# Designed miniproteins, single chains, continued (3), part 69

Each design is a single chain, and the fold is of that chain. pLDDT is the mean over its residues in the fold that is shown.

## One batch from the design tools (miniprotein)

Design m10395
Fold by ESMFold2-Fast:
Structure m10395 (fold): chain A 61 residues (1-61)
Amino acid sequence: SAAEKKAELQKKIEELQKEIVQLSKKLTDAIRQGADIETIEKLSEELVKTSLELSRLRKEY
């Protein structure tokens, strides 16, 4: 049903929001600690990908 689909989308949105918060913290911590550029780039790419997925799901919701 439409209600079930909407509930599933909401749960996925909430999960992605939590992932973005965690990735943002990891990226900030990595930068502060002077981590390797490869580590920073990997975290940045994951953050961008997760943010784009969240935006897409929010548009569908």
Scores: mean pLDDT 86

Design m10396
Fold by ESMFold2-Fast:
Structure m10396 (fold): chain A 92 residues (1-92)
Amino acid sequence: IEEEIEKKVKEAEKALKEAGLEFTEGDKLTVKGYILYEKGKYEEAAEYYKKAAEIGGITTPQAYGLLAKALEKLGKKEEAKEAREKGLKIAK
């Protein structure tokens, strides 16, 4: 899983750079969280998304949306709603 995370992070960085966009530490954490989410590790995924959203970057609205999905999987309905609201405010 660690090797898969590193490979996907490098792929995401290359894709963003080719699109003329910066790949930030927040974007890296978002990718790591997404891999953990795909593996069913929702608590770990939520922690990475939360850190990504706090640091910022081009994927910050997506990090909040993904955080909300992970929180819903964990049964944390109110926290998921708050994460969505924060993401929507930033995306505006």
Scores: mean pLDDT 74

Design m10397
Fold by ESMFold2-Fast:
Structure m10397 (fold): chain A 72 residues (1-72)
Amino acid sequence: AAMEAERKAMAERVGRTVDNGLAERAAQKTLTPEQVAALQQARDFAVQAAENSVDPVEMAERFLQLRREAAA
């Protein structure tokens, strides 16, 4: 079950990366509550996509799109 283990590891890595980014932005106090909510949705989407073996590039593009929308 190599693919299953890889999916779980990828999901954990993606989650940690997003959490670290959100913590850094929160420390700078640059995000509104609405922007934080949008980034949390992007994080959950990226983790779920990783669990389902979705292309990591697509996950990254979706995350960046939601960040851009949150910044608008």
Scores: mean pLDDT 66

Design m10398
Fold by ESMFold2-Fast:
Structure m10398 (fold): chain A 69 residues (1-69)
Amino acid sequence: MERILSPETRQEFLDGAQRLKEKAIEAAKEGNVREATIYAVAAMLLYGFAGQLDEARKALEEVEKLIKE
């Protein structure tokens, strides 16, 4: 089956995604649209790899809202 990850690897992806999401939000609030977008996309991919598709979508939407105000 696809997406057979060790619990340790999955947790690393989730931790990384959460950290990148927070950095994306911070960059967006600072007006750094380029960094906000890069961090948001990276967080989305890591959430996706961890099987957290809903969190991946939420991370992207949250940063997009902050960029558009």
Scores: mean pLDDT 77

Design m10399
Fold by ESMFold2-Fast:
Structure m10399 (fold): chain A 76 residues (1-76)
Amino acid sequence: MKTLVVVAASPEVRDEALKKGIETAIKEGDYIAAVKVLVNASREEAEAELQRLKERMKDIKDLKGVLIEVKAPTEK
């Protein structure tokens, strides 16, 4: 079955936390797609983060995909 790991992230985003979540899900032998959510990030920032995550995650053999989602900041 498909397993989707979603990490909500602010400017102080850590690759290690995302990688650990993905590795835990892969241990179950399921399809993995990772989504990292950035708040108020530019297109350039999102693309840089996506490339950085792909480099960090390239050692994970069974990873099917990585996606960066950019969300507008929520005002309360």
Scores: mean pLDDT 57

Design m10400
Fold by ESMFold2-Fast:
Structure m10400 (fold): chain A 91 residues (1-91)
Amino acid sequence: PVSLEEIKEKLLEELKELAKEADPEADVEKLSQEELAELVSKLLEPYGLATKEEVLELLNAIKNKDEEKFLELLKKLLERQHKLYQQVLAE
């Protein structure tokens, strides 16, 4: 069993990698939560995975240690990712 804190750390690392992919020149450690959410949403929103608002809510839930909100948003993202994966496999 993985701790919730470990899951949050891993997810934050993944979001920073997505931001770097969207803008390779960006210093991801110096980005505000809004700037990070904007860059991440550029990669996720075209695939219907997350909006900028949802990414920002997720980052705020991590920062504020709001476990209920974090799990709610994470579940929503995973359900959308699973649906996308199923559509790709159906082709």
Scores: mean pLDDT 78

Design m10401
Fold by ESMFold2-Fast:
Structure m10401 (fold): chain A 77 residues (1-77)
Amino acid sequence: GEKAGEEAEKILEETGDKLGLPEIKFQGKVLRELAKKGKQEGAAKAAETLAKVYKEQGLDEAAKAFEEAAKILKKAA
C-alpha cells in the first residue's frame, strides 16, 4: 500500500524533474496519499487515466511513467 505509493511518487518526481513539469510531481504526491489512505485501486485508475491524457498530448515519457506507476499500484492492491 504505502510503499507502492512511495515507489510510484519517486518515478513521477524523477520524470517531472526531467521534463520540467512540476504538475507531474504534484500528481505523484496525490497518488501516494490515495495509496496511503487505502485507496490503492483508485490511485491505479487515476494513474492509468493520466497516462492516456499525457499520451494524447504527445508527452510519451510522462505517459510511460504513469503506466509504470499504475503497474506498481496494481501489484499492491
Scores: mean pLDDT 83

Design m10402
Fold by ESMFold2-Fast:
Structure m10402 (fold): chain A 87 residues (1-87)
Amino acid sequence: MTIEELAEKLPFVPEELRRLAALMYKRVGSLEKTKELLGDRSGDKDAVTGKEAVPLMKLPSGNYVDPESLRELAETGKDPVTGEDLR
């Protein structure tokens, strides 16, 4: 999947976050899981840093994090809040 195709399927994802979304897709192997991780902005604060974040991304654990916290998850394949693998 190209970044352009991913942006079409995930129109709420800013351009910089489309790269993270593509990395997440490669890690989890599912577009549906990637959509869940990108989530909506209805969450509260970043669960890792405790800061108000825009946009907030939903983790498989149900916690919301900012895109910088999600970057570590995308690179390691682990939830930064729980430490569990995204397998």
Scores: mean pLDDT 57

Design m10403
Fold by ESMFold2-Fast:
Structure m10403 (fold): chain A 99 residues (1-99)
Amino acid sequence: GSKELIEELEKILEEAEKILAEAKELLKELEKKLGKDDEKVKKARKLLLEMEVNLGMLRIILGISKRFGADETLLERAKELLEEMKKLLEEIKKILEES
């Protein structure tokens, strides 16, 4: 039912917030290692901004679901946004490993 879908969306949002927090710490490590003006740091900042946009979309999905009811289409969209955030995090990790 809608309540169970909302609970799943809340778990997705919690995981997404943890992923963004990890990405922010990796960016701080990159900035300390390379300096704020390095091209790799600028790339990581762009990836972080894309993650923040995806998190914003997840918050909108949860807000709509709480107001109008959740459906499977919104849940699948939320899962896709979370998987995209995971891929962006792995790209930031790769930049740090190559630095």
Scores: mean pLDDT 90

Design m10404
Fold by ESMFold2-Fast:
Structure m10404 (fold): chain A 91 residues (1-91)
Amino acid sequence: MPSAGEVAVGLLTFTLDQMRKSSDQTALGLAHGTIHGLGHVRNAAIAEGDTELAQLLGDLITELQQAVDDKDVDAALAALERGRRRLEELL
């Protein structure tokens, strides 16, 4: 079965690809939807006892929520790209 970290990498990769193909308004909507998905993955990481992954996902959710609230597509993309790299290094 895929680990919570592997699910997170897949989710971020999919979201980044879709956001890059979308208008700014649609991209912000995708980023907002991804916050919910990341929340579910974070809960799975907590259940697995992976405190490092849970903290990383919590930090990413906070950064991504701020970018969405600011309507800053470039900040949202940058947060997702940094999060994906950090997750790949953790796995």
Scores: mean pLDDT 86

Design m10405
Fold by ESMFold2-Fast:
Structure m10405 (fold): chain A 103 residues (1-103)
Amino acid sequence: SPFEEAREKLLEHFDKLREQFKDDPEFVAAIDTLRDAALGVLRFAEKQGLPEEEIRELVDRILEIMEKVAEDYKAGKITPQEALDRALRELSEAVREVLERVR
């Protein structure tokens, strides 16, 4: 299933991020919140009946958002709260863009 593959890919990525930042409890909390939000986005996409190509694009966009946020946090450019707020905003924007394209 494209949704099952997407879910597994997201969980693997979030597990790697959690391990990378395991000694940073504030950022781990942000990662856990973002994981739950990303999984919620996938459940919503499944209920909307998104095509396989749109699911793959959405997953790639989520991974890009997470990589950039983690990079900026590691570089000391943003706080855990700023990382969480930015990633949640960008996830919401990604969902809107995909829905506008398929509707």
Scores: mean pLDDT 86

Design m10406
Fold by ESMFold2-Fast:
Structure m10406 (fold): chain A 95 residues (1-95)
Amino acid sequence: SESSLREVERLVEEIVEMMRNDAPVEEVAKKITEMAKVILADPRVSVEDQVKILMLLIGAYSDYYLYRRTGDESLKESAIRTLEAALELYRRARA
């Protein structure tokens, strides 16, 4: 539904803001999990595309986790870009 897209868009904006403000990894993980649940419940998205989107979400989480451990700003930028790529793939998958 259109409401699922709006919810995922809001969650991405919230997660990006959390990452920019160096939020705890556990809190970011909770929000990524919420986003994953919305995507998995969307009947417009094929199982193939659900798997691809989830892989991107895992990648974003991994980069953010490593950023928080190392302080490497490039990992933070990578996490944000990967999360935005997950949103873009979700938009295309729903078409």
Scores: mean pLDDT 90

Design m10407
Fold by ESMFold2-Fast:
Structure m10407 (fold): chain A 86 residues (1-86)
Amino acid sequence: SLPELTKEELEELGRRIVEALRKRFPDQQEAIDRVEATLREAIERGESLFEVLKRLADVADTLPDDLAAEIYRIFGEAVRELIERK
């Protein structure tokens, strides 16, 4: 099962994803802006990690495969690190 994250942990996770995407895909700024907006809206509404993931999956379905794969890779790494620290 997925860990329960604080709002601050979810915000940091979102920041990490967006920063890594902008560094790797500088030509996909508009698509990354949509990812950032989706994450910020879900987190601000107090949605769970599961709900944030579901919204990310919905956005990823509208993105190029490489960009979608990178979102899932960064997310998986960040969640693993967070579980290991708790």
Scores: mean pLDDT 77

Design m10408
Fold by ESMFold2-Fast:
Structure m10408 (fold): chain A 107 residues (1-107)
Amino acid sequence: ASREAAQALLDEVVARLREAGADVIGYPITDEDLDPEVFEQRLAELKAAVDAAIARRGPEQTKVVIGADPSDPAQQEVAERLKAALEAWGAERGVTRLPIAIVSPEF
């Protein structure tokens, strides 16, 4: 799927979670994220978004949702690496239990 189509589907999931009172950061994985340079840029963007969300509502109200194709092991690996990197980064900043979920954008 295109990044735009994947983002639109993920935005629907994010909107529903925000209606429940959470500050939710949604991010769709695409084949472009298999590039190491794109991965590092994406990780930096996610770190900035998480930092901003924590500043707005605190760590307990901040959630990250990573959209990845469950049938694509390469996309799943990138999603797991982003999750692990964000969890490690969060722990270094004193946030040891940031909720990070990997979901199918085809909800």
Scores: mean pLDDT 72

Design m10409
Fold by ESMFold2-Fast:
Structure m10409 (fold): chain A 74 residues (1-74)
Amino acid sequence: ELSAQEQVDRLLALAEAIVNDPSVSPQEQLALLNQAIGYLKDEKEKNPENAAVYDKAIAQLEKLKAEVEKKLAA
């Protein structure tokens, strides 16, 4: 089984790769980031002992989401 830290590390690496992939539209990037944030919020509810790990990862995903939203607003 993956630890919470290993799960978020893999998810964050994938999210960063998607945001920097020009073949993925900004709309698709935003949808995928929203799904990832939702997933981590659900995992936090199931495993509240790891809340700090998930909160940090959610904050990083929200920062990536803000960058994508700026691209859509331009």
Scores: mean pLDDT 83

Design m10410
Fold by ESMFold2-Fast:
Structure m10410 (fold): chain A 101 residues (1-101)
Amino acid sequence: MLTERVYEAIKRYAEMSLEMFKKDPNASEEEIKEAEEIVERELEEFRKLLEENGDKLAEEIVEHLRNSDLASAQALLKLLEGDYEGAEAIFEEQMAKRLAK
């Protein structure tokens, strides 16, 4: 189902984002813990929103991602396609840009 695929893609995106944040040498243990707690809360809220609105919301999300030029949208589209390596490459590039002087 599209709703389940969108949820799994966003969950995977959040997990990959946390792993990249943990690799940031400027991130403190406290900041990492706070990020993990925020992600857990946001995923629970998002799951509830998808359960209430179903495939209509999932389709609207996919349409917004396709019309976005943001790297996050590109990574989410890759995860929806099952291209985890492509999504990871986008995350690594964004992290490299953030760490660049």
Scores: mean pLDDT 78

Design m10411
Fold by ESMFold2-Fast:
Parts: C-alpha cells; sequence; structure tokens
Structure m10411 (fold): chain A 76 residues (1-76)
C-alpha cells in the first residue's frame, strides 16, 4: 500500500502522484479522502486511468471547499 496527501487545488500534482503510485501497484484500488468529507473508491487497471480519476476527484473536492486530498493505493 502507498499513500500521499496533497493540496486538493494541486490537480496536476494529484494526477502525477496517483499515476506514479499506480505504476508500481496496478491493478490497484484507489481510495480518496478529503478534509471536507469527499470520499471515493475506484479499482483501476492502469496508471493512466488512475491519474485521470485522481485529477477529477481533486477538482470536485477543491470546488467543494477541500484543502487536502489523501490518496491511498492498494494492490488488488
Amino acid sequence: TLEATLPASDTEGVEEAAREMAEKLAPARLTFESDSGVRATIDVEDPETAGAVAREVARVAARRGAKTLKITVTPL
């Protein structure tokens, strides 16, 4: 299991972190938690999908007032 916590406003940094973690562990489960209460869990087959999903979760979380987003990546 790998994890990272980043500013939700740093959508590019969130995308890169998720992609790099998934590159090491895919196929993997991604779990997202924000300080504003946004939570999501998604299973991904590849790093590109992981990065794209993480970017969208960060965008939604930031729009809803989140300051930080925690990403946890666990191999399936």
Scores: mean pLDDT 83

Design m10412
Fold by ESMFold2-Fast:
Structure m10412 (fold): chain A 81 residues (1-81)
Amino acid sequence: MAREGAEAGKKGGAEGALRAAEGAREAARRGDYEGAAEAAKGAAEGAKNAKTSEDAARAAGGAIAAIGSALEAALKAGKKV
């Protein structure tokens, strides 16, 4: 799931970035911090590959959301017992 989101993010565009954000959130819910990080990387790649400024802005929004989910997962790792 997170890997699918990361791959979608790498393809670029707003849709790819949103799928990467969903993958990061799903991985965070499972305690899969590595998967959440991979999804965040995919969203960032999507932002770099956007062909239009509008797509780039939407991809950047998705990347920020994915990074936020990955950070929350990392913080919860320290609290999870």
Scores: mean pLDDT 66

Design m10413
Fold by ESMFold2-Fast:
Structure m10413 (fold): chain A 96 residues (1-96)
Amino acid sequence: STLPRLSAKEFLERIKELLEKEGIEVLEERAIEDPDLEKKKAAIDEAVELAKKKKALLIVAATDKEVTDYADEKLREQGEEEEKNRKKKAIILVIE
């Protein structure tokens, strides 16, 4: 038997529960199930800008290696790693 595939929305809910248990406020949550790679990249760009504007932690989870690599590159371009103890706010982006 194959395990049921977890949807982006279900995965997002699990991440949100974990963050809220740790006392982190989730400001924005987005789940994207779009086959268009450019739309996935655009969603990452929007989330990065929103996290920068709100001074929040950005959490990106993706199933595609290319999408994950793009997110990692964009986060590195911002030049700063957030200290977990400084930020009690998060933005979650899940890409299926």
Scores: mean pLDDT 71

Design m10414
Fold by ESMFold2-Fast:
Structure m10414 (fold): chain A 89 residues (1-89)
Amino acid sequence: MGYIATVTARATKPLPGGELAIAVANAVRGIPGVRSIVVDANLSKTIQPGETVVIKILADSKESAEAAAKAVSEALRKLGFEVESITIE
């Protein structure tokens, strides 16, 4: 049985899509039980202010999902994103 954490955030400044991908990967590095990450954004382009990105994290436990969602949210805030919602199911 797995848990899916979904983090939705809005960009407040321009960011190259590749930098978002690297930051998200680095944020969950070392969190046990994280199985996969999906970044729903056009990573081949610069993300513009006002664009919404959705990050989904598959984890083995609720605790791992919560830890990963928190780490991703903190990384997104450092990149100038406003975190709009976090859900765990």
Scores: mean pLDDT 83

Design m10415
Fold by ESMFold2-Fast:
Structure m10415 (fold): chain A 95 residues (1-95)
Amino acid sequence: SVSGTVVATGTLTGPLVIPEHTHPASEKLTVVAGKAHVRVGYDYYELTAGDSILLPGYVPHSVTLEAGAVVKYELFLPAVPYDFLKLLVEAVRRV
């Protein structure tokens, strides 16, 4: 099972280009209709209706939806240890 808290869900419709980015949340994409093209790090995937992919947190990725594509997304925050969160807050305070 995917561990973590679901923080956002939604539906994307093509044509759409989401440029390369990173975020702390892991993301699950499920193609409902049409085709989507996903780059995750150095790997490339062409996804069709019924396919799903899990995008790990902090890994650069991009998503392109072809015309007529419908994709559902779910964002999951992993369990962040309190000490790691404290270190991040302290680092931000120093900037």
Scores: mean pLDDT 73

Design m10416
Fold by ESMFold2-Fast:
Structure m10416 (fold): chain A 72 residues (1-72)
Amino acid sequence: MVSPEVVEELSARFGLDLSKASEQLLQDLATLVRAEEELRRDLEEGKGDPVVLETALALVEAAIDFELSLLP
């Protein structure tokens, strides 16, 4: 289960009240946010190919936008 702290962090990050979102949606968003943070860190540290990392980051950001578009 997603912790209340994670729900609060996600709500603050997106400027949305996610307290009533489904547990599955919250888990998916938490996973995508972690992936975004890891990719940004890898880019900052010069770890790997910047083009590949930038492409992966754009895909993760698009996935986050898609998940948020499913909110009522």
Scores: mean pLDDT 80

Design m10417
Fold by ESMFold2-Fast:
Structure m10417 (fold): chain A 82 residues (1-82)
Amino acid sequence: VEAYRQQLKELTERVVEAAAEYLRNQGHSDLAEELLREARRAIAEGNLEVAIGLVLQGLVKAGYSPQQALDLLDQIIDEVSP
């Protein structure tokens, strides 16, 4: 259980970092910094679901629809997964 949670935490950290880099590359550096700050706090508190929600919120704030944000999140997860 603990090893699985650690693996999910590490994957979530990689997803957050990849999403933040994506936002910076699209010209949304302020949103990327906000995402990193808030999501890292959520991860430190053990709230991995909140961290993923913050990725979706960041993408929506950048101008993506909720469906587009979900599609982008799926692409990011696929990219950072082994």
Scores: mean pLDDT 84

Design m10418
Fold by ESMFold2-Fast:
Structure m10418 (fold): chain A 81 residues (1-81)
Amino acid sequence: SKSEKLKEFAIELLKEVKEKYPELAEITDEAIAELEANPDASVEEIINLVRRTILQIGRVNPELAEEVAKRAGEEIKKLEE
């Protein structure tokens, strides 16, 4: 489903952020845990979680938040075809 693909993408993206930026581990781990705890999450719920996580990242590293937002936005657009 679209929600499953978006969730998988979000978890992978957040794991990548954590690996490259260990200082964001608390933020990324919290978001991953929330995604994994909600297997029935809708596309809208996943998007809202990703948006909140990007805002948290942006408080620490605004340039990285912009990159993450761009990558997430591109994936969301592919799913809305």
Scores: mean pLDDT 85

Design m10419
Fold by ESMFold2-Fast:
Structure m10419 (fold): chain A 59 residues (1-59)
Amino acid sequence: GKSYIDKSKKLLDQSAEYANQGDIDKAKELSEQAMKYIKKAADLMGVSVDDVFDKIMKD
């Protein structure tokens, strides 16, 4: 659970950094990896993907 959330948050932060630098392709790859970890966390915790995403955005 929490390990996947932590990894997802780091990947989203890196994605935003690459997007700000104009590397949109790299940003998309990192964002897609983050979404994969969010889905795994949701499945393990028995909650929706939206619930996990809300928790990441609030923390």
Scores: mean pLDDT 78

Design m10420
Fold by ESMFold2-Fast:
Structure m10420 (fold): chain A 101 residues (1-101)
Amino acid sequence: APQISISAPDSVKGGTPLTVTCTVSNLTEGSTYKVKVEAKNLNTGKTFETEPKTFTGSSFTLTFTFSGTVAGDTYEITCKAYNLETEKWYTSEPKTVKVLP
């Protein structure tokens, strides 16, 4: 099964962009994957996601930048990959990011 990991800072200053890196490995060779990053505001429950990008190969790394983070709020970030051949989702462990004042 694909291994998906996410890297993000533990905190960012309010008004600064949040940069997230998603690393995916152990992909099925020849399979096509659609990959997105999802950010959930834990204070409001509102979810934001990137447009899915299509990948093939054994591994890849994606960097995404989120703007408009709310000072004082906490975001839960996950990376999700969809295998188009098996129709299965794979999700990273969540990473929490605190937005500072």
Scores: mean pLDDT 80

Design m10421
Fold by ESMFold2-Fast:
Structure m10421 (fold): chain A 79 residues (1-79)
Amino acid sequence: MVAGMLVRDLTVNGVPVQLVTVLYEDGDAIAVVVDKETGRVLGRSRASGIKSLDEAYKAVAPAAIENAKKNIAAGTTAD
């Protein structure tokens, strides 16, 4: 079951994206960076042992954003 979700609008390397962070009740957390124009996944990350939505964001968001930056620079996606 989902314990919480955080959606943020931001820009990564000039690309408008949504950063979606999901915390599950078992302590798993994921972040997905989605291109707002194409709907493609540009970056993703995962962590475990997370207890709050703020902790989830801090654990997974930086890695998902870095993954998105690399994929945008390479002209690819994280689908």
Scores: mean pLDDT 81

Design m10422
Fold by ESMFold2-Fast:
Structure m10422 (fold): chain A 63 residues (1-63)
Amino acid sequence: SMSEIRKVGLEMAEMAIKESHRMGTLSEQDLQQAKELIQQQLAKDPENQAAQRLLQTVQDLLA
Protein backbone atom coordinates (compact mmCIF):
# COMPACT_ATOMS: atom_id res chain seq x y z
CA SER A 1 0.00 0.00 0.00
CA MET A 2 2.89 2.39 0.74
CA SER A 3 5.13 1.00 -2.02
CA GLU A 4 4.80 3.94 -4.45
CA ILE A 5 5.36 6.57 -1.73
CA ARG A 6 8.43 4.69 -0.45
CA LYS A 7 9.82 4.45 -3.99
CA VAL A 8 9.58 8.22 -4.52
CA GLY A 9 11.15 8.88 -1.11
CA LEU A 10 14.01 6.47 -1.83
CA GLU A 11 14.67 8.05 -5.24
CA MET A 12 14.87 11.47 -3.57
CA ALA A 13 17.19 10.02 -0.89
CA GLU A 14 19.47 8.57 -3.60
CA MET A 15 19.70 11.98 -5.27
CA ALA A 16 20.48 13.68 -1.94
CA ILE A 17 23.17 11.09 -1.05
CA LYS A 18 24.85 11.42 -4.46
CA GLU A 19 24.79 15.24 -4.27
CA SER A 20 26.16 15.31 -0.71
CA HIS A 21 28.93 12.89 -1.73
CA ARG A 22 29.80 15.14 -4.70
CA MET A 23 30.02 18.10 -2.28
CA GLY A 24 32.16 16.10 0.18
CA THR A 25 29.73 16.54 3.09
CA LEU A 26 28.96 12.84 3.75
CA SER A 27 30.68 11.21 6.72
CA GLU A 28 31.11 7.46 7.18
CA GLN A 29 28.64 7.73 10.09
CA ASP A 30 26.04 9.34 7.77
CA LEU A 31 26.51 6.54 5.23
CA GLN A 32 26.18 3.83 7.88
CA GLN A 33 23.00 5.42 9.27
CA ALA A 34 21.60 5.62 5.72
CA LYS A 35 22.43 1.92 5.24
CA GLU A 36 20.48 1.01 8.40
CA LEU A 37 17.45 3.08 7.34
CA ILE A 38 17.47 1.52 3.85
CA GLN A 39 17.70 -1.98 5.35
CA GLN A 40 14.67 -1.18 7.55
CA GLN A 41 12.73 -0.17 4.42
CA LEU A 42 13.79 -3.38 2.66
CA ALA A 43 12.57 -5.39 5.67
CA LYS A 44 9.11 -3.84 5.11
CA ASP A 45 9.21 -4.08 1.29
CA PRO A 46 11.87 -6.60 0.12
CA GLU A 47 10.91 -6.27 -3.57
CA ASN A 48 11.52 -2.51 -3.66
CA GLN A 49 14.04 -2.05 -6.47
CA ALA A 50 14.67 1.62 -5.58
CA ALA A 51 15.64 0.60 -2.02
CA GLN A 52 17.90 -2.19 -3.36
CA ARG A 53 19.59 0.27 -5.73
CA LEU A 54 20.06 2.84 -2.95
CA LEU A 55 21.54 0.19 -0.64
CA GLN A 56 24.04 -0.77 -3.36
CA THR A 57 24.98 2.91 -3.83
CA VAL A 58 25.60 3.39 -0.09
CA GLN A 59 27.58 0.13 0.17
CA ASP A 60 29.75 1.21 -2.79
CA LEU A 61 30.47 4.55 -1.06
CA LEU A 62 31.42 2.69 2.15
CA ALA A 63 33.88 0.40 0.31
Scores: mean pLDDT 74

Design m10423
Fold by ESMFold2-Fast:
Structure m10423 (fold): chain A 60 residues (1-60)
Amino acid sequence: SLADELRRRMEEERRDAIEKARQSIENDKRVKDPEGVLKDAEKTIESFMEQRLAQELEEA
């Protein structure tokens, strides 16, 4: 369905954003809680992507 195709595209964008955040966190040895920082970033990215998906589905 169109919704499934849109979901797949958004999932790819989400994974790319999370991967970039993970690499940034891993490269900074000064980060004392890399897991917590990454989890917070993932939650923010996922919330943003879910909102965008909902908007796109309403406009389609």
Scores: mean pLDDT 77

Design m10424
Fold by ESMFold2-Fast:
Order: structure tokens, then sequence, then C-alpha cells
Structure m10424 (fold): chain A 72 residues (1-72)
């Protein structure tokens, strides 16, 4: 659990960095018991979308279920 919790925490920090200045347009839902993360983001540039998708792929590789909804 700790390793996945650490990965989720790092992901939250990463999302904050990618979406700096647009934090109110980001909705993040966590289910720690099932290791699930749902991310919804609006006004996302193609560059930000690519970085968020790469981050989601890393989390999925770590065994975390990620739902990603991005709107440009």
Amino acid sequence: MDARLAALHAAIEGIGAIMAGKEPLVTLELDLATARLSLRAEDVTPEQAARLRALAAELRAAGIDVTLELRT
C-alpha cells in the first residue's frame, strides 16, 4: 500500500506542476482502497494532455487504475 500511496502522491504533485495556474479546472478523485485515480481536466493544451497521459500510463504500469478525461 505505501508504495502505491507514494506513487499517487507523486502523481498529484506532477498533475499540479503540469496544470499550474489551472488548478480550479482540475478534478481529482482517489479511492485508496481499490488503488483508483480519476482525473478530469479542462482547458488542457496538447502538451499538458500528453504529459498527463504519460503520467497515467506510469500509474497503470504500477498497478493503479486510472480514468483520464481531458478537454481542450
Scores: mean pLDDT 78

Design m10425
Fold by ESMFold2-Fast:
Structure m10425 (fold): chain A 98 residues (1-98)
Amino acid sequence: LKDIKSLSDEEKVEVVRKILEEYFQWLRDQDGSVAPGTYLVTPEDFLGIVGREGEINPFRIHFEKIAKKLGYDVTTEEAQKTLLETIRKVGSVEVVVK
């Protein structure tokens, strides 16, 4: 698994975007609750998915499983903080759901 902290800021944005796209696609595939379209994921939206530092929830667990399938370890609080700070630096991440 790759350490996301070693990535450039541009690569970090791309990794966050890919994990979020697969996560939203998974949500859509479960029950159709997420409509196809383009979404702007803000830091607060991201915190709604993964929880705040030290919080563990089923959505975070699935997010971490998707990241692992894509080759990234995001299970540490340090990695989660890196993803959150990445979104904060750009304001929002564009996520496309098919």
Scores: mean pLDDT 78

Design m10426
Fold by ESMFold2-Fast:
Structure m10426 (fold): chain A 95 residues (1-95)
Amino acid sequence: MVESEEEVFEEIREVEPEMEAAIAAGELSDFQKELWEIVKRMLEAGKSLEEILKEIADYILEEYKKVLTPEQVKELEEKLKKMLEAGGTEEFVLE
């Protein structure tokens, strides 16, 4: 079954205190801190889930362009595009 947007927003809200605690403890990388700042700012601005995911995907792509080969960047861009078109979030987190 596909999760609803409301359930995703609810999970993001529950993660907020944990993310703030992790930032305060210095457990997050600068990259993860910046991603959280983008999410928080967009949530405060009342942006949709699709707009938030697109902004995060663009930020991830730009950061990875600094360390990946052009071929790997193209593969990542293709995966992010398919994720956004499908409305799925599972391929968003690169392990």
Scores: mean pLDDT 63

Design m10427
Fold by ESMFold2-Fast:
Structure m10427 (fold): chain A 90 residues (1-90)
Amino acid sequence: SKAAEEERKRKLLEEKLAELEKKLKELIEKMKAAGMSTEEIQEALRAAAERAIAALPEELVEEARRLVAPGSSPLAVLLAAELLEFEREL
């Protein structure tokens, strides 16, 4: 049924979100260990978020940009873009 398919997709997205959060936490920890400042880390995450958005199909780029309200963290933008790409592949 459609409801069962939607539930399965939701579980896969939840698992992917947990995986992405773990990977990004490890990346941030590596950047801190390398002596990067908070500002340098935020700039690197912002650059990664823009690359992730640019890798999305054109129709999803606008959706991803709408998810980034003024003041959204670069980490939140990156997570949103990566999840949209993963959902596209489901």
Scores: mean pLDDT 74

Design m10428
Fold by ESMFold2-Fast:
Structure m10428 (fold): chain A 74 residues (1-74)
Amino acid sequence: SSSFIIKERQNIVAAMALLGLTQQQVADGLGVSQSTVSDILNINLPASKFPSIDRLVDVSVYLGVQELKRILLG
C-alpha cells in the first residue's frame, strides 16, 4: 500500500540520519547511483513513481548491516 511505502521511506530517512550516512555513502555501499538512492528517499515523489519493494529491502538490509558494524566495531 502507499501508506506502507511512505512509512518505509520515513523509517529509512530516520535510520540514515541516526547512522550519520549520506545518500552517496549508501549508494556506494549498494553499488547503485546516488540518484537511485535519492529517488528512494524523495518524500515528495508520488507513491505511483516510487521504486520497487526490492529497492527498499536492499537499503533496509544495508542500513541494518551498518548498525551492526557500528555496534561491533565502535
Scores: mean pLDDT 74

